# Designs tried in a protein design run: designed miniproteins, single chains, continued (2). Part 13

Each design is a single chain, and the fold is of that chain. pLDDT is the mean over its residues in the fold that is shown.

## One batch from the design tools (miniprotein)

Design m4424
Fold by ESMFold2-Fast:
Structure m4424 (fold): chain A 82 residues (1-82)
Amino acid sequence: SEEAKKEVENRVEAWVNAIKSGMGVKELKPEEEKELKLQALDFSIAEFEVDLRANKDDPEKVALLKEQIKIAEEEKEKLKKE
């Protein structure tokens, strides 16, 4: 769904910004940007998995979180092939 995709995009962007802030670096090489985005995707997936365990009794939330994890994993595979 567009909702699930947008939440994944927002979460990944938040992690990218957090990591960049921690590094104190403003400019990255393309390969470094790719590695950072892959790391942000891993953190996003881990966060969705924690939420999935916390909300296992809510079928609607479980379905949405499983979709978000799948989208994030597909984006990782796509990015690795670039």
Scores: mean pLDDT 83

Design m4425
Fold by ESMFold2-Fast:
Structure m4425 (fold): chain A 64 residues (1-64)
Amino acid sequence: PEEEEKKRLLEEAEKLHRESVDIATNYPKEIQTNADDPAKVEEIRKKVRERIKELNQKAIELSK
């Protein structure tokens, strides 16, 4: 009965996790490209960390 809801929540969590991994993989490349602009680098790093945090937190909430 609740197995289907658990399955749905796990799929949602996995989807969010994969998206966070893809984001983390792509952003280091942008950081390297803009390495001579420290303000832009910091914004990119902050953005990706906050996004990963949010996606990870959502995944945790879904799987609890």
Scores: mean pLDDT 74

Design m4426
Fold by ESMFold2-Fast:
Parts: C-alpha cells; structure tokens; sequence
Structure m4426 (fold): chain A 86 residues (1-86)
C-alpha cells in the first residue's frame, strides 16, 4: 500500500510538470482525493476518480491533456493490478 501511494505521488508530480500552471491546482486536488481513497482502501472509488480525470483531460483536446491522461492511465492499470493481487 505505502509503495503504491508513493508511486501515485511521483506520477502526479511528473504530470503536474507538463500541465499549464492554471490547471495544476485542480489536478493536484484531484490526485490528493485519489490518494485519500487509496489510503482508506477504496480502490474502486480511486479508480473511478482516475477514470473521470482521464476523460476530462482527454476532452480538453490539448497535447498536455492527452499526455497527462496517458500518465493517469498507467496509474489506473497499477491500481487494477494491485486490486487483483489483493
């Protein structure tokens, strides 16, 4: 669990670097919510929030949004694998 949360934090930090400054606070708040759900053991809720954020980022139609969505997609796969192995 702790290593999973650390990986989520690192991926969020890397994604923040490619987002426009105005988008960073919203994204950061959403990732903190995902981390909270993971810490509470609500992996389904965390995955749902990640999928919503991926859809929102893709809907923006920006290169930065598409790249950020791809990074979150990798996190979603990690959550699915972790849930399956638990």
Amino acid sequence: MEKLIENIKKSAENTLKILPEEERERFKAKMEEVIKLVEEGDLDGALELLEEEIDWLNSKGTREGILAAAGLGVLAIHLIIYKRLS
Scores: mean pLDDT 77

Design m4427
Fold by ESMFold2-Fast:
Structure m4427 (fold): chain A 64 residues (1-64)
Amino acid sequence: SLSEAIKLYNQGIQYVRDGDYQMAIDYYTKAVTILDDMVKQSPDNVLLRQFYDVVKGKLDKLQA
């Protein structure tokens, strides 16, 4: 659900602030997985796609 994706994303942000990048990657990955499924179900939802892009971008930076 969107609420679960938001919760996972917020937890990932806290892990980044704490310097726990391994946990941040795990939580961002879980959020991206939920958001990817939701974007595929609602491809015209611009706000949902924007949220997906933000979380995916943060995940990609941590894995660079």
Scores: mean pLDDT 87

Design m4428
Fold by ESMFold2-Fast:
Structure m4428 (fold): chain A 62 residues (1-62)
Amino acid sequence: MLSEEQKKEAIELLNKALELGGDHEGIKTSISGALKKLENGEIENPEEFLEQLKKLLSQAVP
């Protein structure tokens, strides 16, 4: 499970992704599900998940 600091970072990144994705039901559902799983410790590899989020958002945002 992620540390409190890493969890906060992951939540901030997921909220950023939700904002960038707009009002698309699929994106909203996917991000909400990921947030729920992250809060409950249900992510199989939370460290890798965080790194993937950082990479994707870094490339998507100038």
Scores: mean pLDDT 72

Design m4429
Fold by ESMFold2-Fast:
Structure m4429 (fold): chain A 83 residues (1-83)
Amino acid sequence: MEREKLLEDMRKHYREVLGLPEELVEFAVEAFEKYGPTPEGLLRAGEETGVRRARLRAEELLASPDPELQEKGQRLLAAIEAL
């Protein structure tokens, strides 16, 4: 019961405070579940969620008709793949 409430509170925080899209909210909660409630697990969950968010942004930039935004998207994707 306490765990389910914690996960729901996390979803509300990511959605309402951080303004994350629903896909990223669910990804973040799943990453937290995967790595567990340790400081190291929280850092790892944060890293994987950050990488997913950056990938979504790179895809948005690459889909733009603006060549400057496409170039930024390519650079962001290359930086992610170098991690």
Scores: mean pLDDT 73

Design m4430
Fold by ESMFold2-Fast:
Formats: C-alpha cells, structure tokens, sequence
Structure m4430 (fold): chain A 80 residues (1-80)
C-alpha cells in the first residue's frame, strides 16, 4: 500500500531523529547503558528493514515493530 510505505518512511525519519538526539545526550552524560541500547535498537532496525526489503515481513509488520521501537526510544529519552 502506498499509504503504508509513506507511514513506514515517516516512522523511519522520526526514529532517526530520536536515535541521534538520544545518542548525543548519552555521550554528553557518559551514559554507557543508554548508548549501548541505542546501538542495539539501530541494529534491530537494520535487520527489520533487511527482512522487509527481502519480502520476509509485510509493511504492516515493519510499521508495528517500528512503532514499538519509537516508544522504547521515547521512554529512554525521558530517563536521560
């Protein structure tokens, strides 16, 4: 669906911005746990996108997981 692809791209932009903000803040605060969590979530996103591009998961499945990741990033940002 064109609408699903648009939502997926929108989520990726939001997540990229959050990852950068949290990584920068974690580095300034010398918060190794937060920085390592950002690295783990980045790797998970890369794996998820690879699975989507290979047709192993649907756009709807990718969107659902990206929404969960965005929520985790928002929670992590509040703890910093």
Amino acid sequence: SPEALERLMELLREIEAKLKAIADKAKKNNDQKAFERVKQLTAEIQTLLQQFYQGKISAEEAIARLEEILAELEALEKEL
Scores: mean pLDDT 87

Design m4431
Fold by ESMFold2-Fast:
Structure m4431 (fold): chain A 74 residues (1-74)
Amino acid sequence: MLSPEEQVLQETKERLEEILEEVKENPDTPESEVDKRLLGVLMDALRRLTDPALIAEVVAAVTEVAKEIKEILE
């Protein structure tokens, strides 16, 4: 059974996957719009999390997806 904060991490990963798939489908998406969406996901998750381990996992997940999107838009 996931804790409420572990559920936030899973929801964050699902949102990041959705953004990544949308960029793969529409590579003409402006980087500024993608960066804004990624920042929004990160800020929403950080507002709901207190566990430093889960915060670190969220930051790592956002960083990973941001790198993948940069590679696609290159």
Scores: mean pLDDT 81

Design m4432
Fold by ESMFold2-Fast:
Structure m4432 (fold): chain A 61 residues (1-61)
Amino acid sequence: SRRERQRLATEELIRAMRYQYENGLVDKEDLLNMVRKFIETTGLSEEEREKLLKTVEELVK
């Protein structure tokens, strides 16, 4: 379904963000820009947006 594909895309984004950050390829601002662009191109709910932003904060602390 469309929602299943969206969930998989979100999981792939989180994996990519974690990998890139842990390997020093991106900084926090890059991660926030990746999330912002993903939100703009997908029909994410407010709850899903908040979860992505919290994921970024957890990755960089």
Scores: mean pLDDT 80

Design m4433
Fold by ESMFold2-Fast:
Structure m4433 (fold): chain A 89 residues (1-89)
Amino acid sequence: MAERARELGERVVRLVEEAAEAVERGVREGRAEEGLAEAERLAAEADRLAQEIAALTAEDPSLEPIAQAALAGTEPARRRLAAALEAGA
C-alpha cells in the first residue's frame, strides 16, 4: 500500500503539471479552448486519484506521511495551473 500511495501522489502532481502545460500550449498556439478542455480532463483525473489517496489514508493512517511527501509538489503545480488559466482568460 505504501508504494501505491506514493505512485498515486506522484501521478497527481504530474497530471496537474500536464494540465498547466496544456493551457500554456493552447494559449501560445491560438488553441486556448482545446488546451482548456485537455487541462479539465487531466485535472479531473488528478482529483479522482487524490480521492483514492484520501481513501487509502483513511483506511491506513500510517500512509499519511508517504502520501503527504508524494503530494508535496501539488501546491506549486496547482499555482502554475491557476496562473496559466488566468493568462488564457
Scores: mean pLDDT 84

Design m4434
Fold by ESMFold2-Fast:
Structure m4434 (fold): chain A 85 residues (1-85)
Amino acid sequence: DVAARQVALVLLAIGHALDPSTTVEQVRADVEGGVDRLIKEGSPEELKEAAKLLRTTAETLRSMGHDEIAEVVEEGAKRLEEAAK
C-alpha cells in the first residue's frame, strides 16, 4: 500500500524532527530510503500525491524551525515529482 508507506515516511520525518538526538544525516537516509521504495512501487498518480504530502510536511517543519530537515523532505518531494513524469 503506497498510501501507507507515504504516511509512514511522513511520520518518520516528523518523529525525527522532534527527537533532539536525531541528526540531519539520519533523517536524510530514512527519507531517501522511503522515496526510493515509493518510486519503485508507486504509480505516477501515487508519486504525485506523495510529493504533495512531503511538501506540506516540509512547510510544517520550516514553521517549527527545522529548516535543514525541511530541505531534505523537499528534496524527496522533488525526486517523486521527477519520477512521476
Scores: mean pLDDT 76

Design m4435
Fold by ESMFold2-Fast:
Order: C-alpha cells, then sequence, then structure tokens
Structure m4435 (fold): chain A 68 residues (1-68)
C-alpha cells in the first residue's frame, strides 16, 4: 500500500542521514550498506525488483548529495 511504501522510503532516508553522521563513514561504504539492505528487502519479498532498483537509485542520489 502507498502508506507502507512512504514509511519505508522515509525510514531508509533517515537511516542514510544517520549513517553519514558517523565519523569515517564514506559515501562508498554507505552505498554498499544500502545496496545490501535493498537486496535483503527484495529477497524477503518486501519490495519488488522494480521497487528495489528505484530505491537503489534514490538512496545513491541521497548519499551523493549528503556526502558532498
Amino acid sequence: EEERRKKLREQLKLTVENLLKIPGVSAEQAKEAFDFAVDSLKRRGIVTDEEAEELRKELEQLIDKLSA
């Protein structure tokens, strides 16, 4: 449902922001961590293949923006 998708998206964004606040965490490390997390959600059937690709791109863009 739309509400579930919105909450998941918001939680992942908050997690990105919090992870990048940790000293010594690089953009590359954050991308690897979230790529793994998205893959895990896909394997558990929480997101579709299409949703997983959208999330990866969105999270990569957010990480690049916050680590600039």
Scores: mean pLDDT 76

Design m4436
Fold by ESMFold2-Fast:
Structure m4436 (fold): chain A 70 residues (1-70)
Amino acid sequence: MIDQARRLRDQGNNLQRQGDQLIQQGQDTQRSTGTPQGRRDGGRMINQGYSYRAQGSRLNNQADQIESQI
């Protein structure tokens, strides 16, 4: 149980970092591009980043639930 909670927290934290990185990359892409396609690509990266952050938050909540049972 404890090892499982720790693993979930590590995965959650990693997903949040990846999400933040994708948001940054998407914003940089939108800022540097003058094309509609580039703005769309940047927007997709930003949306993916928010998705990763949401998934990371969910994993952290699962870890908290496991720890609360101990």
Scores: mean pLDDT 81

Design m4437
Fold by ESMFold2-Fast:
Structure m4437 (fold): chain A 85 residues (1-85)
Amino acid sequence: KLEELKKRAAEVLREVGTVPAVILADGFLDAKTAEELKKLIERAIEYLENVRKHMPLTPEEQALIDRALEELKKLLEEVDKMISE
C-alpha cells in the first residue's frame, strides 16, 4: 500500500496548485519507505500551515489549503499505522 499512499499524497498537493506544492508532490513518489513518506508528509503539512499563517490568501485559496491539510493529516495516520505493523 505504500505506492497507493504516495500517489494519494501527491494528488492532494497537486490540487493546491502552487509550484512548491507540485515539487513536494513529486518528492512523495521518490519515497522508498513508509518512514520516508511520513517525513515528507510532515514537511508538506508544515509548508501548508506556514502558507496559511503568513500568506495573504483568498477565501477560495484558504479552503483549498484547509482541505489539503485535512487529507494529508489523514494520510499521515494511515502511514503511521503501516509503520506500527
Scores: mean pLDDT 79

Design m4438
Fold by ESMFold2-Fast:
Structure m4438 (fold): chain A 74 residues (1-74)
Amino acid sequence: MREQRILDALQRLLAERGLPPQPTLDAAIAALEALGEEGKLHVRNILESAAADSLEEQAAIGDRYQAELDALRA
C-alpha cells in the first residue's frame, strides 16, 4: 500500500512534467531526478512524506521542502 501510494504520486508528477508513465518505483524516481535539483527535491519530499507516521512529522517535512524549494528558485 505505501509503495503503491509513492508510485502513484511519482506518476502524477511525471504526467505534470509531460513525461511518460514509468511502471516501477525505481524508474519513476530516476526519470524525475534526471530533471535536476528540483526533481530530486520533489522525490525526496514524496518519499519522506510517505514514511511519516504523524501529521506533525508530515508538516515538518513540508516546511523543510518549501524552504529548500524557495532556496533553489531564489
Scores: mean pLDDT 76

Design m4439
Fold by ESMFold2-Fast:
Structure m4439 (fold): chain A 66 residues (1-66)
Amino acid sequence: SHEDEANAFLRDLGLPGRVRRLPGETAGDLVVKAIAAHDVPEERVLPVLDRYSEETRRALLAYYAR
């Protein structure tokens, strides 16, 4: 599920807490909120990017291209 993927991402990067999905939110939405809240640099995310869905990968790359 989107919530399970987002929580796996938090664990993989050692980020604290757990996210709860609201209706209409994707895993990409949830992981972007987490990286923004914890100021996670792109260099920490790139090595693990292939572990996630295409949608989550696109959301992360779009965030860092801002």
Scores: mean pLDDT 81

Design m4440
Fold by ESMFold2-Fast:
Structure m4440 (fold): chain A 96 residues (1-96)
Amino acid sequence: MDEEELKKLEEQINEEFEQLSEEDRKKFAKLRKELIEEKKIENPLEDENFLKALLYVVKSLLYKEKGDLELAKKYADKAEEYLPDSNALKEFKKTL
């Protein structure tokens, strides 16, 4: 991805994040911080795999809130494709 595509991805994440409940926004923010620490991500806004994983986490939470647990789990699985072997994402999936 070029810099403009990464910025658009961040904007999409922020837009979908604002649609979350207060509880799920706090859960997302905690998971984001845990992923940065776990994967030692130095430039979060420039990391394509990190941003794609976050987009799928936000989508997972939104579909959970809509009662579509099948799609919520599918998007959580998609997030793990971009950040494999993440304990933080495995724990997140258990909360769905």
Scores: mean pLDDT 85

Design m4441
Fold by ESMFold2-Fast:
Structure m4441 (fold): chain A 81 residues (1-81)
Amino acid sequence: SEALALLEEIEKLRRFVLENGTEEQRERAEEAVRRYQATIAKARELGFSGVNQDEAREMVLTALRDLKALFEELAEEVKRE
């Protein structure tokens, strides 16, 4: 699935930042994960109500795509150091 593929790539990028990044870069990575988890919690509330299931699914996929893009940018910063 798209979500599983995105999660696998995000985990690889996160690991790279944790192993090679500065303390500040690692903190930014963890903050991004926390924001993603907050979005997932909101999506679950929408999906649980049964009213906005399609919107909830799209919110999750959009959040994963955004998180991957953010980690790609962060990994590029790490590589430049």
Scores: mean pLDDT 82

Design m4442
Fold by ESMFold2-Fast:
Structure m4442 (fold): chain A 62 residues (1-62)
Amino acid sequence: ARIEELLAEASRETGLRFHPSTPAALEALARRYQFEITRENLIPLVLALGVRLPDGTWTVPV
């Protein structure tokens, strides 16, 4: 999916690791609040709304 590609790019650029649930969580969030996930908003969104799990990966609760 497009979100998975954006997360892979972000991981390479920032060193952040994302939980496998993150693409589905971001799609649910975007659908709920009627917006689109883009390269520009993905990292700010994860840092603002996301939580870091004990394994060091990030996810977005929905």
Scores: mean pLDDT 78

Design m4443
Fold by ESMFold2-Fast:
Structure m4443 (fold): chain A 68 residues (1-68)
Amino acid sequence: KEVEEKAEKVKEVLLEAGVPQSRADMFAKAIEKALKKGDKKQIDAVIKTLVNEGFVTEEQAKKIREVI
């Protein structure tokens, strides 16, 4: 339940950042999967990809880290 709620909050941040719904769903699911596994390196890798590909700013990435 908590993992799914965190993934939904991540999706909200992505949508507010202007990421398209389908893309936001993909990244939120990737973070949800990593959260369920306790894979902090994978979570960090997904967030870095979001910044490096220009989907979110560093400030928005920080917001994502704060909700998970």
Scores: mean pLDDT 83

Design m4444
Fold by ESMFold2-Fast:
Structure m4444 (fold): chain A 59 residues (1-59)
Amino acid sequence: KVEELAEKFGLTKEQAEALYRAFENGAVTDDASVRALAKALGIDPETAKKAFEYLKEKK
């Protein structure tokens, strides 16, 4: 859930929604893509990486 992602990683709702959509759409598949998205959204790259790892745990 987007709200859980925002709360767990200290993201804004907009940042969490953008990360979740990117994950669901398969737009981000490697570390380079994660870092690029993090930079575009103003998120710490390590935080974005951990958020994607959290989402992958549900697979």
Scores: mean pLDDT 77

Design m4445
Fold by ESMFold2-Fast:
Structure m4445 (fold): chain A 74 residues (1-74)
Amino acid sequence: MSPLERELAAARERILAAESAEEAARVVQGVMRRYPDDERAERVLLAAMLELDRRDPAMGAALWRRVQEIGRAL
């Protein structure tokens, strides 16, 4: 497994285990800053966010709002 694939797998796990939308958003922002415009990173982050939304719609919605704000700032 490549270093990127390993980091993205760890990021997905951290997002899904996050206790708050703020914690999950920090993980997403960290990956976006390290791998800007990387389609693979984007796909993994989107999949993790969609899975979180399925498990906890309130936290998922809050995370989507925070990520949209981050995307506008980047």
Scores: mean pLDDT 80

Design m4446
Fold by ESMFold2-Fast:
Structure m4446 (fold): chain A 100 residues (1-100)
Amino acid sequence: AAALEEEVAALSEEEARRRREELLERLRREAPSLAREAERAIARLEEAGAGPRAHLGVALGALARLEAIRRAAEELGLEFVGEDVEGTVERIREALEARE
């Protein structure tokens, strides 16, 4: 966690913008709903006057969420469907509740 924050802080604004765009392109390909959520959050941050490093932070958070959902699905033997992330999250929730 700390290493990621230090890496983001060391980036120029131009590098932060490029890395954000690369991550959003990956998210749009792998999990379009998470990409849309990240883009909405970035738009709100831009309205609040936050800089490109904050935008990159949102994109990194969305990628971390994608990887966490994928890992949880794999551990439970569930199929991960990138175009239906919400359905995958619901299946994870149901599987965990069934174990209680």
Scores: mean pLDDT 79

Design m4447
Fold by ESMFold2-Fast:
Structure m4447 (fold): chain A 91 residues (1-91)
Amino acid sequence: SFLDVETYLMIAETSLSVGDLEGALTSLKNALELDPNDPRAKELLERLLEAAIKAGDRKIAEEVAKMLGLDVEEVLAKVPKEPVPLKELQQ
């Protein structure tokens, strides 16, 4: 069935809450295909970018940076080159 923007945004927010960055990206792409200018989708993309940078996920960080119209090289410079243990992020 055809899902609405609100449903895709809900899936994206839920995916972000459980650390499913790829699921969040997929849902946000679907939401933006329905409404390219939805400010809620932009807010969730910015949250996804921050999460991807913290997680060291260069692939998702690059794709989200392109979707937000940001300088990809500048964004990727913020991504850790070494994996950061998740336990150190919970202080």
Scores: mean pLDDT 80

Design m4448
Fold by ESMFold2-Fast:
Structure m4448 (fold): chain A 104 residues (1-104)
Amino acid sequence: SEELAKKVVEYVRAALPLLTDEEKQELLTALRTIKKLLEQKEYESAILLLDKLIKWIESHIKNEEARKNLIKAYELIKKLIEEKKLDVAIETLREIIKLLEKAL
């Protein structure tokens, strides 16, 4: 769903100014790996890493609003993958990666 992709980008944009550079770098590394796994059709591995990323956000992101927004964003990406909307998930990850790169 293009509407789900738009919501993901909006949640990430809301979180970005609340994140430290170290937090942005950790997210960037994880998201690049998840995107690569999806492009390689390693869907179960991508979902597993996305679940690990959500757990990491819950325990490591210092700002509560940033945590809330990022968890919502990545749960929606997980939903896109589970619904086999893989092209939309990959393009959404590409947009988020670009936003993080520009924010560093």
Scores: mean pLDDT 90

Design m4449
Fold by ESMFold2-Fast:
Structure m4449 (fold): chain A 95 residues (1-95)
Amino acid sequence: SERERIEIKTQMLLIATYASALVMERIAENNPRLSEEERERIRERARELLEEAERLEKELKKLIEEKASKEELEELLKRVEELVRRATREEKEAL
């Protein structure tokens, strides 16, 4: 169904956000060219991405459990798409 398609896409994009945050943490730990201040900034950005992804994942679970409208699921998908764009940008900036 179209609802299942939106749910799967949202879950996939949340996984992509988690992956970007993990890559950023690995860059902060392993890149010898970074100052201590730069490492801390990257870790902070990764933590913010993880916290937002966790909130959106909880919202997705609630919407599914409450049998929310397709419109509500599409609105959540848009928010997750914006988060993935931010995560991709911040990961690139950390490199």
Scores: mean pLDDT 89

Design m4450
Fold by ESMFold2-Fast:
Structure m4450 (fold): chain A 58 residues (1-58)
Amino acid sequence: SMMDQFRQQVQTQSRQYMQQLTNYSNNPNDIDLQNNYNRVRQQFDDQVNRMVIDLQRS
């Protein structure tokens, strides 16, 4: 079901976001971790918006 897939994706992205945030806060001078945190943050927001649109179009 699309709703099950959406729920799993949101849970996965939320966990990735929190993990990257933790890594970044422990190593704030690491540019790679900062870039990964920013990418996951943007991807999480974009992915949620895209999934909402996809569900409406389905």
Scores: mean pLDDT 74

Design m4451
Fold by ESMFold2-Fast:
Structure m4451 (fold): chain A 55 residues (1-55)
Amino acid sequence: MALAQQLLELDPSLHRSTAEEAAQELENLPQDKQQRALQLLKEGKTIGAALAELK
């Protein structure tokens, strides 16, 4: 899946490089944490806040 592209669609203010780095971190997490991060982004949280919640 194009996870970086999905992150950009949820938060279009992200730089592509930032989305790619965040996608790499999410890919190293189990699927349930990846789904949680996407849910937090859909709820309007920033990618940084979503990653902090999972860490």
Scores: mean pLDDT 74

Design m4452
Fold by ESMFold2-Fast:
Structure m4452 (fold): chain A 66 residues (1-66)
Amino acid sequence: MELSEEELKEREEFIKKAKEKIEELLKSPDPALQLQAERGKLIVERLEKSKTYEEIAEAEKELLEE
């Protein structure tokens, strides 16, 4: 099912925050944090392309599985 207006706003905000977190991790000299950031980018890209509740929930679970 497509997202409601409020759900779309929350999703966009979540994606924005995730992208900011990923950029912060990439600035770290720790290669483990950089690896987490690279994986996070792939999950965020999937989340951006997701348009149903199920797809978004799966992407969020994968992102939290860091």
Scores: mean pLDDT 70

Design m4453
Fold by ESMFold2-Fast:
Structure m4453 (fold): chain A 66 residues (1-66)
Amino acid sequence: VSEEEIRKLLLKYSSSDTRISTSELLKVAEELGIDREEALRAIYSNSGNPSILSMDEAIGILESLL
């Protein structure tokens, strides 16, 4: 999966071009075949505010899980 494919999925589920919520990010993780608990652990370990993330932060988290 390319960074461009991840970005397109994030934009599909996000209501913002610059930020994504944890619930929206979990939907993207599910489409990528990433386990929900694994995704949640990565989000909470990499963000000071796990409720909402930047697009670049979300891409980095998803790439680390692929």
Scores: mean pLDDT 78

Design m4454
Fold by ESMFold2-Fast:
Structure m4454 (fold): chain A 70 residues (1-70)
Amino acid sequence: SMEEMEKIIEEIVKEAEELLKQGVPWRDVFGRAMDKLYELTSPRFSDDELSAVQAELHKRLLEMFREREA
């Protein structure tokens, strides 16, 4: 469901934010977040659901990265 996917995204984003605050490089944080998303969602979700949740996570991670560089 959308609510379940939103909770997964929130948890991954929260962990990513904590890692960035600890000084972990953006490349490693982004890679870890994407890997964790695939582990939690594949193979249980449809291709359309995976595309939607991947796009939303990518958007939130980019927003967080831009705020850090601003």
Scores: mean pLDDT 77

Design m4455
Fold by ESMFold2-Fast:
Structure m4455 (fold): chain A 75 residues (1-75)
Amino acid sequence: TSGEEAVGAAAVAAGLLGGPVVEVEVLERKDDSATVRVTTADGSEMVVEARAVDGKVEARVVEGPHAGETLVVPA
């Protein structure tokens, strides 16, 4: 489902920005979006909002390292 794709994309975006992902916590999940807390191997935490749109997912870091950055991930 698009919500599962959003969770996956949020984790991928966090890993691309902050390095290897060691923990993922789903804070909120909807039909086309998810908010996820991701912990990277260096001990940093990021909160990422992801939304599925037209065969792609837009992931935006809202808290932590790289806050304000947006990545587009294929669905």
Scores: mean pLDDT 79

Design m4456
Fold by ESMFold2-Fast:
Structure m4456 (fold): chain A 70 residues (1-70)
Amino acid sequence: MTRFRVLRAAELLETAPELSVSDVADLVGMSPFHLIRAFKAEVGLSPLDYRRLYGSNVPRALPSDRLLSL
């Protein structure tokens, strides 16, 4: 189910800001293009907009936070 994969992707976008949209799509078994389209359809936001609003990072990233090896 596409919706279930989109919700999983949303969780990853919230908790793992170091993952690209392509990485998230791969983890949920979708192409990045399909994820973007499905995410807009199910959530009403692009994955990038969603990460901006609900991502685990504060609006300003610390310099040390940028280099976190995960």
Scores: mean pLDDT 70

Design m4457
Fold by ESMFold2-Fast:
Structure m4457 (fold): chain A 76 residues (1-76)
Amino acid sequence: MKEEEELLEKFREEMEPFAEALKEETDEELLKKAKEEGEKAIEELEPSVGASKYSALQLRAIGEMVDRAIEKLKEE
């Protein structure tokens, strides 16, 4: 668990440029589509363990970034 948390934190740091790009994305439909596809992928991976479990955590982190971008667009 601790090691997975450290890897996920490192992944979030590596994805910081992607998160910044998402904040400037103006295509709300593209962001919503990405979220839907990510949620579907998570549903397929969530029952798995090991590497698949970590992949699901990475997808959830990406989903959080997309959610923040969508929320910003709603405020505009």
Scores: mean pLDDT 65

Design m4458
Fold by ESMFold2-Fast:
Structure m4458 (fold): chain A 68 residues (1-68)
Amino acid sequence: SEMERLEAELKRLAVEAYEAIDAGDFARAEAYLARMRELAAQITDPEARAGALRGIDQLEAELARAKA
């Protein structure tokens, strides 16, 4: 399904974003987060979309901590 595909891509991008944060590549991490936001906007189910946005918010918090 489209939702399963979007969720799988979001999961892969989350891994890439964490690796970028760990490597100190904040520009790359920000690019992955922006792409995740675009994919989350395509989720039409409110519950699934809310879950995706919570995951992205967690990654943004990790990025903010790494930049501090």
Scores: mean pLDDT 87

Design m4459
Fold by ESMFold2-Fast:
Structure m4459 (fold): chain A 79 residues (1-79)
Amino acid sequence: AYTISADLAAPATASQVIGALEAAGIKILSVEGTTIKTENATIDISASSIVATNILEAQVAAVISALTQLGATDITVSK
């Protein structure tokens, strides 16, 4: 599984992140405050960053697309 982290130039709301993930084809299962859960992954939103953990290899491109749509910078992918 992969961890994807990125910096935010401005704070993103959970609704904005959900919209970007759904536009990239990622199904959202639940939302708890600033934490978004998908089938396998957890996305944590802070004031200046987003961290997505337990991303499957097949979903990496979709998550990067969603983060790019949000204007995120310094997108880093690690195993």
Scores: mean pLDDT 83

Design m4460
Fold by ESMFold2-Fast:
Formats: C-alpha cells, sequence, structure tokens
Structure m4460 (fold): chain A 100 residues (1-100)
C-alpha cells in the first residue's frame, strides 16, 4: 500500500524585523518511508534540517523539517519545500510566502 504525504506547517514565531523565524513543516502519513525533502529559493538549494522518517503505530511514517530564516529573508523571498515520494511521479512543491 502506498500513501501520499501530508504537509502541515507550524511557524514558531511571528515575523518581526531583526528577528529569526523558523519554519517547521511536518510531513506525515506517508508509506513507504523512503522520501526526499529539499528546500529551494529561486531554484537554488538552501541549507535546512530534516529528521529521519519515524514510524507511526498504523505503519505510516512522518518526519519534520526545519528552515531558519531572518524575518527580512522570509519577507523578501518565497521559499519552497520539495517532497519526492513514490506516491507521485513528480516532486510535490509547496511554496511558503510569508511576505503577507
Amino acid sequence: TVAAPSVTIFPSVPLEDGKEVTLVPLVSNFYPGEIKVQWKVDNALVPHSTTAPSRNSDGTYFLRSALSLTAEQAKSHVYAMEVTHQSSSSPVTKPFDLSK
């Protein structure tokens, strides 16, 4: 059985000038556990932290990813998370526009 990932985002703090903001998306309910997560801005890869997949009691997997930005970076650029999983023939891209 193949299950497509769900992506939920939890911002850790409001956007305030001169402060850091961390994006902490949860990628959940996918199977099998083989998955690739990347972050991009203007088609360039950006440094991030992503946990290894963890198994749920129902046999599906979840992981969390974290991208730390200044509030200025978050307001001036659209960052996108790209998820590659066998449930889709192409990577799924989720953009995060925090300028609003």
Scores: mean pLDDT 76

